# Designed miniproteins, single chains, continued (5): the designs that were tried, part 104

Each design is a single chain, and the fold is of that chain. pLDDT is the mean over its residues in the fold that is shown.

## One batch from the design tools (miniprotein)

Design m19630
Fold by ESMFold2-Fast:
Structure m19630 (fold): chain A 94 residues (1-94)
Amino acid sequence: SRARALLEELAAQLEAKGELSEEQLEKLRKAEELLRRRYEELKERGETTREMHEVLYRAGLLIVAEIFGLELPPEEFTPESLELAREIKEEMKK
């Protein structure tokens, strides 16, 4: 699936759910902050490859889908993106 098509599908599912709670928006804010921090660390190490950008992007979509109760196509899951999403979710619980 194309990254843009996946974003459009998730956006349509989100719009269909209606109003977002303050709790969901706060979780999204924490996830974005943690993902941004991880990206900056990788950038400083010179480890920002195309593959790593895709891992970060897919991990972010997995977290967004979980926060808002959206469905994400199974083919978008990679072991690396699932692991990164798990790490970020653990940090969000602190």
Scores: mean pLDDT 74

Design m19631
Fold by ESMFold2-Fast:
Structure m19631 (fold): chain A 60 residues (1-60)
Amino acid sequence: MSPAQLVGRYFLLAVVEGDYQAALDLLLQDENREAGRPPVTAPPRRPGESYAEWLARAMA
């Protein structure tokens, strides 16, 4: 999809729906698709983990 559509979808899932897991899945899938890498599923967020810590762990 276009970059503008992707950003809108991330905003909808993360902010409006509160579905950070789905938002992270889309981010990782888009990044890996553009890099020509296989699709990656985002790990579930741990209790008490910040969004930044969760994102860093998922990207590691």
Scores: mean pLDDT 64

Design m19632
Fold by ESMFold2-Fast:
Structure m19632 (fold): chain A 83 residues (1-83)
Amino acid sequence: SMDALFKDYDDLVNRHNNDIRNAGKVGYPIFFKVSSDSMNDITRFLRQLLKTTGPKYRGWLQDFLDSYQKDIDKRLLQLQEEE
């Protein structure tokens, strides 16, 4: 169901958010690696989800990806200022 797919997406993002938060405590190089891997994983998940859901949910899924990327960019900038 769509509710199950959205829950899987939220669970995936929450797992990556935890990994990114922990990487941020180590410093910029680890944060960059972990955030890049997380973006690739989430983008791959969304690409598969779009094939399943069709164009109706494209905007919603893209907005989530864009929001996630903006959060990563903000954290990267903060870590760059700390180094």
Scores: mean pLDDT 70

Design m19633
Fold by ESMFold2-Fast:
Structure m19633 (fold): chain A 95 residues (1-95)
Amino acid sequence: MKSKNASILTGSAIRVIGAAEDVRITADRQVEKDPSKKKLAEEAKKIAEEQVERMREALRRGTENIESEEVAEEVRRVADEVVRRLDEERKRLES
């Protein structure tokens, strides 16, 4: 059980880090191609920062309750929502 919960926390963290990095890279590339997108890029980066903080709090709770499958599943759910939001922001930048 502990191994499974730890794997969920680690996998959730990796997915969110990857999604946040994709937003940052996309924002920088879009601004380089079109400087008028600078404000949209700053807004997307702010949303990514807020979503990463949300994930950090969920991971802290998961780590403090490492034996709880219920808390690990909550962490996975938060990661799914964060990744979805970050993907929406990335797509918005590409529009």
Scores: mean pLDDT 86

Design m19634
Fold by ESMFold2-Fast:
Structure m19634 (fold): chain A 90 residues (1-90)
Amino acid sequence: KKEELLKLVKEAFEIVIEEVEKKRPEWVDHYRELAEEWLKKVELLIEKYGVEEAAEQVIATLENLIKDPFLSEESKEKLREIIEKIEKIK
């Protein structure tokens, strides 16, 4: 469960970073740093509250990302697939 959730979080950030690289390559390093910080935060949430509660917070974050007009419809669809996979971990 923990490894699966962390893998899905990494996949979600790779989708976002790929979009950033295409549209604003100058922001890539900043978004890679944000991704690393968020991954560490998810690990702490798992340690403190367990996988199910950490997964709920990750889903909320990804749902907010999907509302961002910066992301393409293709990227948003990929993020929705990741949300569905995370919901199955809960």
Scores: mean pLDDT 82

Design m19635
Fold by ESMFold2-Fast:
Structure m19635 (fold): chain A 90 residues (1-90)
Amino acid sequence: MEELREAVARAEEALRLAQRAIDLFEYSGFQPSPLTEEAKELLLRAMELLGIPRAPLPDDPIEQYQLAQEVLARAQAALEEARARLEAAA
C-alpha cells in the first residue's frame, strides 16, 4: 500500500517538473538563459523520478523542449498506471 502511494507521488512530481520545464522553455523563447538552465534541471529531475537513464541532453533548447514534452507524456502514462494499481490494491 505505501509503495503504491509512493509510486503515485513520484509520478505526480515528475509530471509537475516536466510541465514546469515546458513552461520555462516557452517563456524563454528558446533563447539560452537562466530560464532554460532551470528548465534543464527540472527535466533531469523528472527523468530521474521516471527511471529514465541519464544521457547528455541535446544542446539545442528546441530539442530540449521536445524531450520535455516526451517526458511529460511518459509521466502522464506512469501516473495513470500507478493510480490504476493503487485502486486495484484497495
Scores: mean pLDDT 81

Design m19636
Fold by ESMFold2-Fast:
Structure m19636 (fold): chain A 59 residues (1-59)
Amino acid sequence: SPVEAGIKAGIEAAKKGYGAGRTSDVGFQKALEAGGTPQEAADGGTLASIEALRMGVEG
């Protein structure tokens, strides 16, 4: 799904050392690219940033 695509892309950004804010932006953009609505993109970005914070990454 677009949300899952956003979460996955955001987590990969976090693994590269991006903070939670950048991770959220990457997740948002990737969800839109995958054909998601603005709401699905927001969900993907938010969930990606939550996962990044659980990995110990600050935004």
Scores: mean pLDDT 78

Design m19637
Fold by ESMFold2-Fast:
Structure m19637 (fold): chain A 57 residues (1-57)
Amino acid sequence: SEAIERVQAMIDAGRALGHPALDAHIAEAEAFLAELKRLEQQGASEAELMRRVDAAT
């Protein structure tokens, strides 16, 4: 999923920076990623996942 890949890339970039100030943001992004994966398992379309990403950012 393009939406899931985008969120994963943001998490990976945050982790690569290694700043403690990002820990809360990374945790929130991981929770959001888990929710997107759950929606995809429930049959959510790519368009629905992308709308959710756009609304969160």
Scores: mean pLDDT 80

Design m19638
Fold by ESMFold2-Fast:
Structure m19638 (fold): chain A 84 residues (1-84)
Amino acid sequence: SEREERIRRLEEEMRELARRAREALAAGDRERAAELVRELGRLTVERLELMRDEIMRKYGWSEEEYERMVEELRAWFEARAAAI
């Protein structure tokens, strides 16, 4: 399906961003690494939104629990980027 293809493309982009972030960190480019981590966070949330119903069903989460997880995930990526 188009949705499955979009998820697959997002997963590929996320892997590439993670690799580039590690390379930037290894090179001492902290500003670039932080930017890439924030972008990875944005794509991670986009992927989750495409899988929202599946995730909620799989874990038995309410909409409130799902939104809390998404906000915690956003905060985690921002904290990680800020710590670089």
Scores: mean pLDDT 88

Design m19639
Fold by ESMFold2-Fast:
Structure m19639 (fold): chain A 72 residues (1-72)
Amino acid sequence: SLEDQLLEFARKLGEKYGAVEVAERMARNAIELLKKGDLIGAQRAILDEGRRNGVEPLGQLLASELNNLVLK
């Protein structure tokens, strides 16, 4: 599923950036917004949380993957 793919991607990114807990939280929050039909809000929430936690590159990569998974 899209949810499983996003969570798996987030875990791998979190390992790479030393921020697994933050990455998983971002993915779970994005999934909740997607269930409400808010793709733009999901992408924005990921990017904002990345900035707040000092992991902007992780946030950018996760938002990009979310967009790719939704637009396939």
Scores: mean pLDDT 86

Design m19640
Fold by ESMFold2-Fast:
Structure m19640 (fold): chain A 91 residues (1-91)
Amino acid sequence: EEEAKELLDKAMEEANEAASLVARFGDKEATEAASAAVGSVLNIYRGGDIEQNTKTFVEHADEAAKRSSKEVAEKLERAKKLVQEAAELLK
């Protein structure tokens, strides 16, 4: 439980940093995808469906990464791994 929260905190940090970079330097589609990914992690924090929000995060993070710099893509990949690890612990 506490371990899953720590992983989600780290995922939120990486996702927020990526979303900030995309908002400043990315296109409209990348910005919308990054914002949706951050929203999915927030929904997990709020007790939303873990499986559905993890899937939504992965889809939007991959779309944002595809349209962004290597640095943003690497941050989103780290966030994706952290969200997936947290989801496994919350089963």
Scores: mean pLDDT 80

Design m19641
Fold by ESMFold2-Fast:
Structure m19641 (fold): chain A 58 residues (1-58)
Amino acid sequence: SLTLTAEELAGLMRYLEKTEPEEWLKQVRPDLTVEDWKKYIEEHREEVEKEAEEAKKE
């Protein structure tokens, strides 16, 4: 199971942008696949987009 706030999710998106998601998941969350992570992002896309939009506007 994966439970994250919008803030934490935005932080993880930036982390994954710098690293390969497969490497990150293997080290931090070996119980999750890249497919599971992408599905989680899709399910929480609205929250993620809102957080990113607010950060971008400063």
Scores: mean pLDDT 60

Design m19642
Fold by ESMFold2-Fast:
Structure m19642 (fold): chain A 80 residues (1-80)
Amino acid sequence: MPVVVGLLRLTAESREALEAAVRAIGRVPGVLGVDMTFLSDTEALIGVVAEDEEALERAVRAAGRTPGVRSVEVLRRFVS
C-alpha cells in the first residue's frame, strides 16, 4: 500500500518544544512513523510517514500547534 512521506524542518524556542512537536506528530491518526534529527537545540529535521496526504497535513498542523514551535516548513513530500 503506498504511503506519503514528508520531510519537515521545524524551528522552536527550545529542544523540549521540538521533542513535544515530535510526540504531537506521532499521536496524529494515520501517522505510521516519525524520525527526528536535531540540527541545533532549536532546529530539527523531521521525517514523517503517513497513510495519506490528509494525515501528513494533520501532522504538519499538530507540529505548528505545539507550544514553543516557531515555524514548520515542508521541504519534501512524495508517495512511496
Scores: mean pLDDT 86

Design m19643
Fold by ESMFold2-Fast:
Structure m19643 (fold): chain A 80 residues (1-80)
Amino acid sequence: MTVEEYARFAASVAEMLGDQELADKAYELYEKLKGKPESQVTPEDREKVAELLTQVAEAARKKGYDEIAERMERLAKELR
């Protein structure tokens, strides 16, 4: 997936979890990154998406969705 696709995926998971604040943050980041060439994606952009995925993972764990949390944590590690 592209970096913006990770942000959009995080938004979808946050919405599913009912965490509207995280979903809104993820969509905001997706809008900033969409259409940005991969060559212009900065380490700071990747870290912001990784941090967002980590926050979504924590929200999933709190609700008992451990498998979803593990998936989000793996994706965050791949971006760092």
Scores: mean pLDDT 82

Design m19644
Fold by ESMFold2-Fast:
Structure m19644 (fold): chain A 94 residues (1-94)
Amino acid sequence: FDSLTLEQLGKKQGLSEEVIAKIKEIAKTLPKDVQDDMARLMLLLVGSYVNGELDAADLAESVGISISKRNGYDEAVKAIEEARKLGLEVLKKQ
């Protein structure tokens, strides 16, 4: 499946190393089994905001929340919300 590292995916989305590091930090608060998938979704969510792809950002957020609720991971829902806030903050600073 997807063989890109989190850093490679983030750079492909146009994200700074600082933003990528923050997303990785948020993902580390999650259960180990979902850390990589959630980190990838958060990178896509923030990247969509940075690139002005709001529909893609909304879809990524919706998918992340749906997966998190299905698995009972309240921490993952909170992580997706933090990634959305980060994406909006980066967009406002541009």
Scores: mean pLDDT 73

Design m19645
Fold by ESMFold2-Fast:
Structure m19645 (fold): chain A 94 residues (1-94)
Amino acid sequence: MVEKAKEEIIKILKSHGVEVGKDTKTEEIAKLAVEANLPPEDQKKLMALMTLVELPEIPKAIEEAIKRGELTEEDLAAIPPQIEALLKKIEEIL
């Protein structure tokens, strides 16, 4: 998923004349996407794909926040449905 999402981000940016590669950092990709003044629809797609690329870091941050007591049961219940909805939308793009 993450690797496929990154490849799609590169494809979208290259289609608009932005030079990026597989070794380009996520932060640099985000900057280039903003600077490229992409159509709003392509910007939305890129933001969704960027979220997926960052997704593997979210479980660790959530686990650490739970251990500190910073997350409520309501917050925890909201996370999985939002992630599933995002993944479904990304599968439609990919």
Scores: mean pLDDT 64

Design m19646
Fold by ESMFold2-Fast:
Order: C-alpha cells, then structure tokens, then sequence
Structure m19646 (fold): chain A 62 residues (1-62)
C-alpha cells in the first residue's frame, strides 16, 4: 500500500518513487511532513506542490 501512495506522490510532485523513499525513510515521517519540510527534503518541489502532497496525505489518514 505504501508503494501505491509513493507512486501517486511521484505523479503530483514529479519526484521519483526511489527519491521519495530515500527522503522520508518511513511512513510516519512522511505523514508528519509540513510543506516547508517537503521543500527542504525535495528542493525541486515548489510550495504549491508541497501543499498538495500534504493535502493528499491528510486524506490517506482518514
């Protein structure tokens, strides 16, 4: 299930699944990430994309 989530994040961010997996390490860190933290870990991601990633993760926690 985490692989499917990372693939969807890859589609909206333009960052590869392997890079996302390396940057966040685990599911808990990913779900705690703020838009600013996403931009810090993934410098190629703009603020609007980082906010969309956080919104998607919030929906997955439901």
Amino acid sequence: SDDALLERLSEISGVSVSELRRAFGNRERLFRATPAEIQRLLPGVDAATAERVVALLAEEVR
Scores: mean pLDDT 77

Design m19647
Fold by ESMFold2-Fast:
Structure m19647 (fold): chain A 96 residues (1-96)
Amino acid sequence: MREEIEKELEEARRNIREDLAAHPLPADEAALRVKAAAELALERLRKEGASEEEIETAERVLEIAREVVEELKPSEEAREKVKELVEELEKKKAEL
């Protein structure tokens, strides 16, 4: 049920916050990496023709990641570093 999905999303949000607090990277850079991973996961699900429920769940996870990023207000340098990392990951995915 929707309430069970909301509980899983709250648990994911708590786990993300705990991971960020323990991470050796700056918290804003770590949060941007989580957001980028969520965006890539959502794009993959859409391309694979996942169910509407799975897509909606992934969109909610991405929304939580966006909230964390907005709370931390990442620097332009952090945003640029994560963008470069995402581009490198996408290039590696294109290499077979």
Scores: mean pLDDT 70

Design m19648
Fold by ESMFold2-Fast:
Structure m19648 (fold): chain A 81 residues (1-81)
Amino acid sequence: MKMMVITAFKSEEAAKEAAEELKKVEGTLSVEIIGKVGDYYIVASVFESEEAAKKGAEVAKKVEGVVEVKIVPFDEKFPIK
């Protein structure tokens, strides 16, 4: 099952760093910087499997300025841009 990792960062620079690191994770299908939502910068990434998503979440947690990491099932009907 495809999984999505949603990550929130304190700064745009941290979000960009996380996006580049997440692209390097095996099983990554897409990584997008959604932009600023409230006080934080959001990165949404889609992974081929739950195991790949867990690895992506661990990578995101190591980025300085990370405030939240959430793993959710990806539905092909869910619009991410």
Scores: mean pLDDT 79

Design m19649
Fold by ESMFold2-Fast:
Structure m19649 (fold): chain A 73 residues (1-73)
Amino acid sequence: TTETLEAVERLVDGRVEKVLTHTTESNGQTTTRTARGGEALPFGTDANVADSTLERLPAGPDELARYRVTATT
């Protein structure tokens, strides 16, 4: 099973807005969930995440930062 979390931070009306996308891929099935605006999907704080890799990706236009974490089981 592979889980991918991607976080995008952008500046909207003087506030930092975070958009989180969680994708789970298992046995050829893919599930995607999106969370916005202060919903807690913390990266790298789950003690049960094995073989996780945190990557900082190039920010797109109007983005402050973009991160991806991938965990494989």
Scores: mean pLDDT 64

Design m19650
Fold by ESMFold2-Fast:
Structure m19650 (fold): chain A 80 residues (1-80)
Amino acid sequence: SPLEEMERLLEEGMKIVKSAESVLSKDQALEVTKLMMRMVGALQTLRYDPNLSDAEKERLLAAVRKDVERIKKIADDAKK
């Protein structure tokens, strides 16, 4: 389901953050925090808005996938 996919994406993002937390700069940690907050907001919208169309659900998932990729790039940069 879209909700299960969203929950897996947030879990993936959290796992990436935990893997890099000891090497993130202050600015990188702040950017990651903002991205995680946006992802949590998307999960809350998907969970509690009963009127979302399938297209809107897919759009929310696509946005969160981009946020996870951004977190991954930040983590990869921090590990260099």
Scores: mean pLDDT 87

Design m19651
Fold by ESMFold2-Fast:
Structure m19651 (fold): chain A 100 residues (1-100)
Amino acid sequence: SELDKVYEELKKVMDRLIELARKYGADGYAELLESIKKQLDIAKNNPFMTEEELKEALKQAVDFLKKVVDDMYARGLLPKEEAEELKKEIDNIKKKIDSL
C-alpha cells in the first residue's frame, strides 16, 4: 500500500541518520533514533492499530526526525550539506504522509 511505501522510506531515512549519528560520535542520538524506529515497527505490526493511528505515528516520527537533524546541526554534530539533504528527504516524506 502507499502507507507501507511511506513507512519503508521513513525507515531508510532513519537508518541513514542513525549511521551518520554514529559516524560523528553522536551515539545518544543514534540510540534515541533506534528506539523510535522500534516503536514504529511495533505500531506497524500491531493488528489493532488503525491506518489513521499509524499515519499519526508516522507524522510524529517525521516531526521528531526533523528536530533531531536541526539539533545535531546546531551542536556541530552534522555537516551542513548532510543536514540540508536529510531535511529535504524528511520534508518529502511529510508531504507523502499528509497526502494519505
Scores: mean pLDDT 87

Design m19652
Fold by ESMFold2-Fast:
Structure m19652 (fold): chain A 107 residues (1-107)
Amino acid sequence: SRREELRRRIRELRERARELIERTDNPVIRAAARAVLRALDLIEQLLDQGADLDKIEGYLRELADILRELEELRDADFSDPKVLSRAIGLTLRAIGIELDLLLEIEK
């Protein structure tokens, strides 16, 4: 079932975000990963409410991309302003997705 596959992907991304939070010493990466976890909880609510599966798949793809980039930055030098800027950008992207999902739930 497509719904079962999406639930499996939510679980996989949730585990990756939790693992990133445990393994990072960086507060910006932790904040970004926590935003991803909140977005995943909202996606699960939308999935349970019978939301459009193509929209859910789109959000999961964006969150997977954000997580992949955060995982790449875990061991990076945060004294580099470009590294810090990239991490902040990823955090803002995750928060933006969370806000979009909140607006979809309120409709």
Scores: mean pLDDT 88

Design m19653
Fold by ESMFold2-Fast:
Structure m19653 (fold): chain A 94 residues (1-94)
Amino acid sequence: LVKLLQERGYTVVTGDESIDAEVIIIDGTDKTSLFATLDKLQNADLKGKTIIFVNYPPYLETVPLFLKAKGAKVIVISPYYSPVIELGADTLIP
């Protein structure tokens, strides 16, 4: 995913490295990196940013709504979490 977005000219980072990019990718498999990234996003202006969740963890019920309220577009890639659109994600990719 990161390579595909970079090839298309987007500024892309993984959230454990930085949040200073147009596209921020968050991997749900490492909860330490996940929560460190969410803490950074909580204190940032997210207008014009796209947040992509990969391996979306089932305990992140309200996080997409929170990020959208801060101005982000939220995309979730998860085959098992169909209700995340109702939780505020803009796009669910199963």
Scores: mean pLDDT 66

Design m19654
Fold by ESMFold2-Fast:
Structure m19654 (fold): chain A 57 residues (1-57)
Amino acid sequence: SAEELKKAAQELLERARELRENPVEIPGFSPELSREISEGVALILEGVANTLLKKAE
């Protein structure tokens, strides 16, 4: 339903915000690379959330 899509999108956006504020340290990667990867994941989550919001319209 549109409500479930909006709820899922909001949760993804919250996860993306949390990840941007507190980047995850990935074992075996440098701190710089871990930060870049965390930022990339946040961008993917935001993109998926925006797609879900458009589908909920």
Scores: mean pLDDT 85

Design m19655
Fold by ESMFold2-Fast:
Structure m19655 (fold): chain A 89 residues (1-89)
Amino acid sequence: SRETFEFVVEALAAAGVISEELAERLIREAGDSTDPAELAKVPGVDEALARRIVDRVRAFEGLSEEQQEIVREGAERLRKLQEELKEMA
């Protein structure tokens, strides 16, 4: 759950939805909370962002271990593809 929370928060930062500084704050202060109200207490987190984080964590945790691994592998492959496309320019 903490690993899933960190994965989701880091993915949101990589996508530009939140800053890296906010991602570090969430991981440090909120841990693996599934309560949007608790997440919204973190400075820089509004109710909409808190709900989005919780919904994504729940969706990921609702997947089988096999599906979770596929998602993690897919994210890594997409990152490498984006790096390759940048180098081809």
Scores: mean pLDDT 75

Design m19656
Fold by ESMFold2-Fast:
Structure m19656 (fold): chain A 89 residues (1-89)
Amino acid sequence: ELEKLKREARELAKNDVFGAVEKAIQLALEGDIERGKILVDAVLEVTDDPLMQSLIESAYQLAVLLSQRSSPVLQLELDRLLKSIKTLV
């Protein structure tokens, strides 16, 4: 049920922003793009900082690409983005 998933995603995003980002990335890497997108959209809704929004969007897009193809360079970029997000939370 889409509305239930969105509600749960918003609650997680409000209570644990970085945990929500990590879960969205994990879902995308596992190929669950639809659920990962619901969660990343919820994080973006509760995030007021444009820089943080940009970093989260970039990390999610890299995770989606990595789910489709293996790339050590993209994996390093994803790791760097996640570290930056964690330090800004």
Scores: mean pLDDT 83

Design m19657
Fold by ESMFold2-Fast:
Structure m19657 (fold): chain A 98 residues (1-98)
Amino acid sequence: MEKKKEEVEKFLTEGWLALLDVAFVRRKEKLGTITEEDRKLREENLEKALQGLRLTELMIIERFKASEEAKARAKELYASLGPEGKEIYEKYLELLEE
């Protein structure tokens, strides 16, 4: 179980770091100080940031056993995770059962 927990934590950390990078670039864009390096960083990290955010939302929904609206949202998020995100989410669900 420790190994599965570490993989989930690593994936979430990577997604959150990518999200912070994207948010930082967005802030620079709003302030008019965005550079070409910032645009490239956003492009490289956007997909990872979105995947990490989707996974985080899905984990929250699962933890709180939400309304029908949230169940529909969970189904949409799960479908959008891609193969790697689905594998990590499955490991997370296995961790919850122990």
Scores: mean pLDDT 76

Design m19658
Fold by ESMFold2-Fast:
Structure m19658 (fold): chain A 75 residues (1-75)
Amino acid sequence: AEPVAVSVAAAADLAASAETVRAVIETGIEAERLYRETRDPAAAQARIEAALREAGLAGQLTVAFEGEVLDAPIA
């Protein structure tokens, strides 16, 4: 069954994602701290990726953590 109100669902999901993005930003701050202690960007990236996966944003949001640069299209 294909619903007709897909656009409305997308808009509502976008509003909910705003709070999720804020949580991802907080995770990014923790990842930066972890990177400074361990100097393992892979560990920091894994933390962010896990948060995105839990929120269902893994395919919607791309986060790249390389040293002091963090790039996220929604964040």
Scores: mean pLDDT 54

Design m19659
Fold by ESMFold2-Fast:
Structure m19659 (fold): chain A 90 residues (1-90)
Amino acid sequence: SKEVERILKDLENLRKEVDRITEKYLAETDNPEVKEKIRQLRDEINKLIDEAIEKVKTASPEEARKIYDETVDKVNEILIEMVKLVNEAK
């Protein structure tokens, strides 16, 4: 399905965008404890994306869209946690 292929590309693009955001936040802090927490949150996001990719590969287009939306919501929650950590350390 072209829709499933698009969603798989969107998930890989999400990973790349998260990596870009994470590298930016790592550069904004010199606190080693904050850096470690940011890396742990990035690793959690990567696991969510990996699980979503595996589920989407065998999903219908409708299921794939639902998996993508749920994954984006969870990733955004973790990114909000990450930005709070960086801002509190400033």
Scores: mean pLDDT 89

Design m19660
Fold by ESMFold2-Fast:
Structure m19660 (fold): chain A 86 residues (1-86)
Amino acid sequence: KDDLLSLARKGLKDALDTYLTTGSVEEAVKVLEETRDELASKSSGELKEKIEEAFKKTIERVRKAKNEEEVREALGEGLKEVEEAL
């Protein structure tokens, strides 16, 4: 559980750093999808389902974000949901 939480935190931070570096929501979403897939591969059953759902919601929010503030808010909410799922 602690390893999954550390990986989730790193992935969400890497997604933000990618957005800040590239200005691209698409590149940030790619990082989130890679993080989701890694976490899903290290989990099973109900935990895997919760992780996949939390990342799906986070990706949808990031795709709807119009500026840096909204990307930061979407990623912050996503981290909270993933922490609650773990």
Scores: mean pLDDT 84

Design m19661
Fold by ESMFold2-Fast:
Order: structure tokens, then sequence, then C-alpha cells
Structure m19661 (fold): chain A 64 residues (1-64)
């Protein structure tokens, strides 16, 4: 992946890793990953506000 794609993928991996470290259910971890993916997609479209909100939602699902 290019650097931009790698950074976006790292954000998704961070959410999944945090979910597993917090001992949340597979379903909750999947939801956090989905929000992380939406944050990345919004960022790629230039929607920084939506990207930030989706990242925050991923954190809320993980309890952080």
Amino acid sequence: MHKTGEEAKRAGLGAEEAARQLGVSEERAQKAIDYGRKAVEAGEKGDAEAGGKYAELAGQVLGV
C-alpha cells in the first residue's frame, strides 16, 4: 500500500487491537472495525469532520 493507504489501514488495525485488549465481544469489535473503516473512507473523500466522528464512535464502542 502507499503511505496514505498504510496510515488508513493502521487506524483500522488500531481499533481492532484496542477492542481485543479491552476484552470486548467479537460483535463489538466488528462494530468498532466498521466505524474505523468509515472514518478512513470519509478521510479519503476529504470529509475530515465525518472521519473524526467515525473514529470517535469506534472509540466509544471500545469504551475509550
Scores: mean pLDDT 66

Design m19662
Fold by ESMFold2-Fast:
Formats: sequence, structure tokens, C-alpha cells
Structure m19662 (fold): chain A 99 residues (1-99)
Amino acid sequence: STAQSLRDGSNLARRMAEIASGEPDDIERGVMMLSAGTLKTSSSSAKDKIPKDVRDKIIELATKLGEAISKGDGKEAAKYAQELADLLEAKAKELEEKE
């Protein structure tokens, strides 16, 4: 379901926030970049399932997360990963309440 996909994305983003809050090595940064890119691509592909404003916000936050990771700014990366996780969880709950 779309709600489950958003929950899975939220869990992924929360994990990225945890990793970014530590001292991620090059491999962990690479995994976070891949994960952020996956969330961005999945949001773009979900045009028939997720409203455009929500998709655009997911893309915005995933892009900012990727930029923060590329700069090595763990605090900024953790912030955007947490905001992305909170957005995805909130939208999952809205969809579950509406079916």
C-alpha cells in the first residue's frame, strides 16, 4: 500500500538521521546518499498515488539531505532526515485514516 511505502520511507529516513548524528564513514555516507536518492526517485514515480505538493516536499527534503551528506554536515543531514521521516509518517497516518 502507499501508506506502508510511506512508513517504510519514514523508517529509512529515521535510520539515516541516527547514522548522520554519529560520525559516518565513507561507506555509511554512500549508503545514505543512495537511500536519499531512492526516496526522491520513488516520490517522483508515485504521481498517481501521492499528491504533488507532498511529492515535491519529499523531493525537497531528500535533496537537502543529500546536499548535507555531500558537505559532511552531520547535524544538517540529521535535521533533514528527521524532517523527512516526520513528513512521511504523518502522510502515512493520513492515508491509513482515509483507507
Scores: mean pLDDT 80

Design m19663
Fold by ESMFold2-Fast:
Structure m19663 (fold): chain A 68 residues (1-68)
Amino acid sequence: MLKTKIFYAKNDEDLDDIIITLKVGKEKEKVFKEVVSIEEAVLEARKLLKELPKGVKVEIEVELIKRE
């Protein structure tokens, strides 16, 4: 069974909210409204690929939301 890893980090008040979700296979875990750099998400996805079975993909969903 495939697992999904979720990323979140504390939001900085000077930045837009960034929501990042990692999906592995068809299951989607809950989404956190946090600030995580896209670069960090890519690095984590790459690390996950080393731990996952052959033929599995990792998807990164990124959403930028303007506050106020």
Scores: mean pLDDT 54

Design m19664
Fold by ESMFold2-Fast:
Structure m19664 (fold): chain A 74 residues (1-74)
Amino acid sequence: SSSKEEEEIRKFNEEVAKIIGRELRRIGDVIQELLEKNKDEKDIEKLNKIMTPEMKKLNEELVKKLKEYEKELE
């Protein structure tokens, strides 16, 4: 039989995996939208300058979602 702590860890990992999976799909959609909006841009340096702040924002939103879940466990 699993201990209560083992069950809590398993449930936590399952929910974190679901949150990450959901956010990764959303992030993929946002990246595709950004690439479509910039489809005529052939300068990799310019594309990187456009993508870098958006990727940072997406990462911050992912971290925010994970922290919101941690607070619900308190």
Scores: mean pLDDT 77

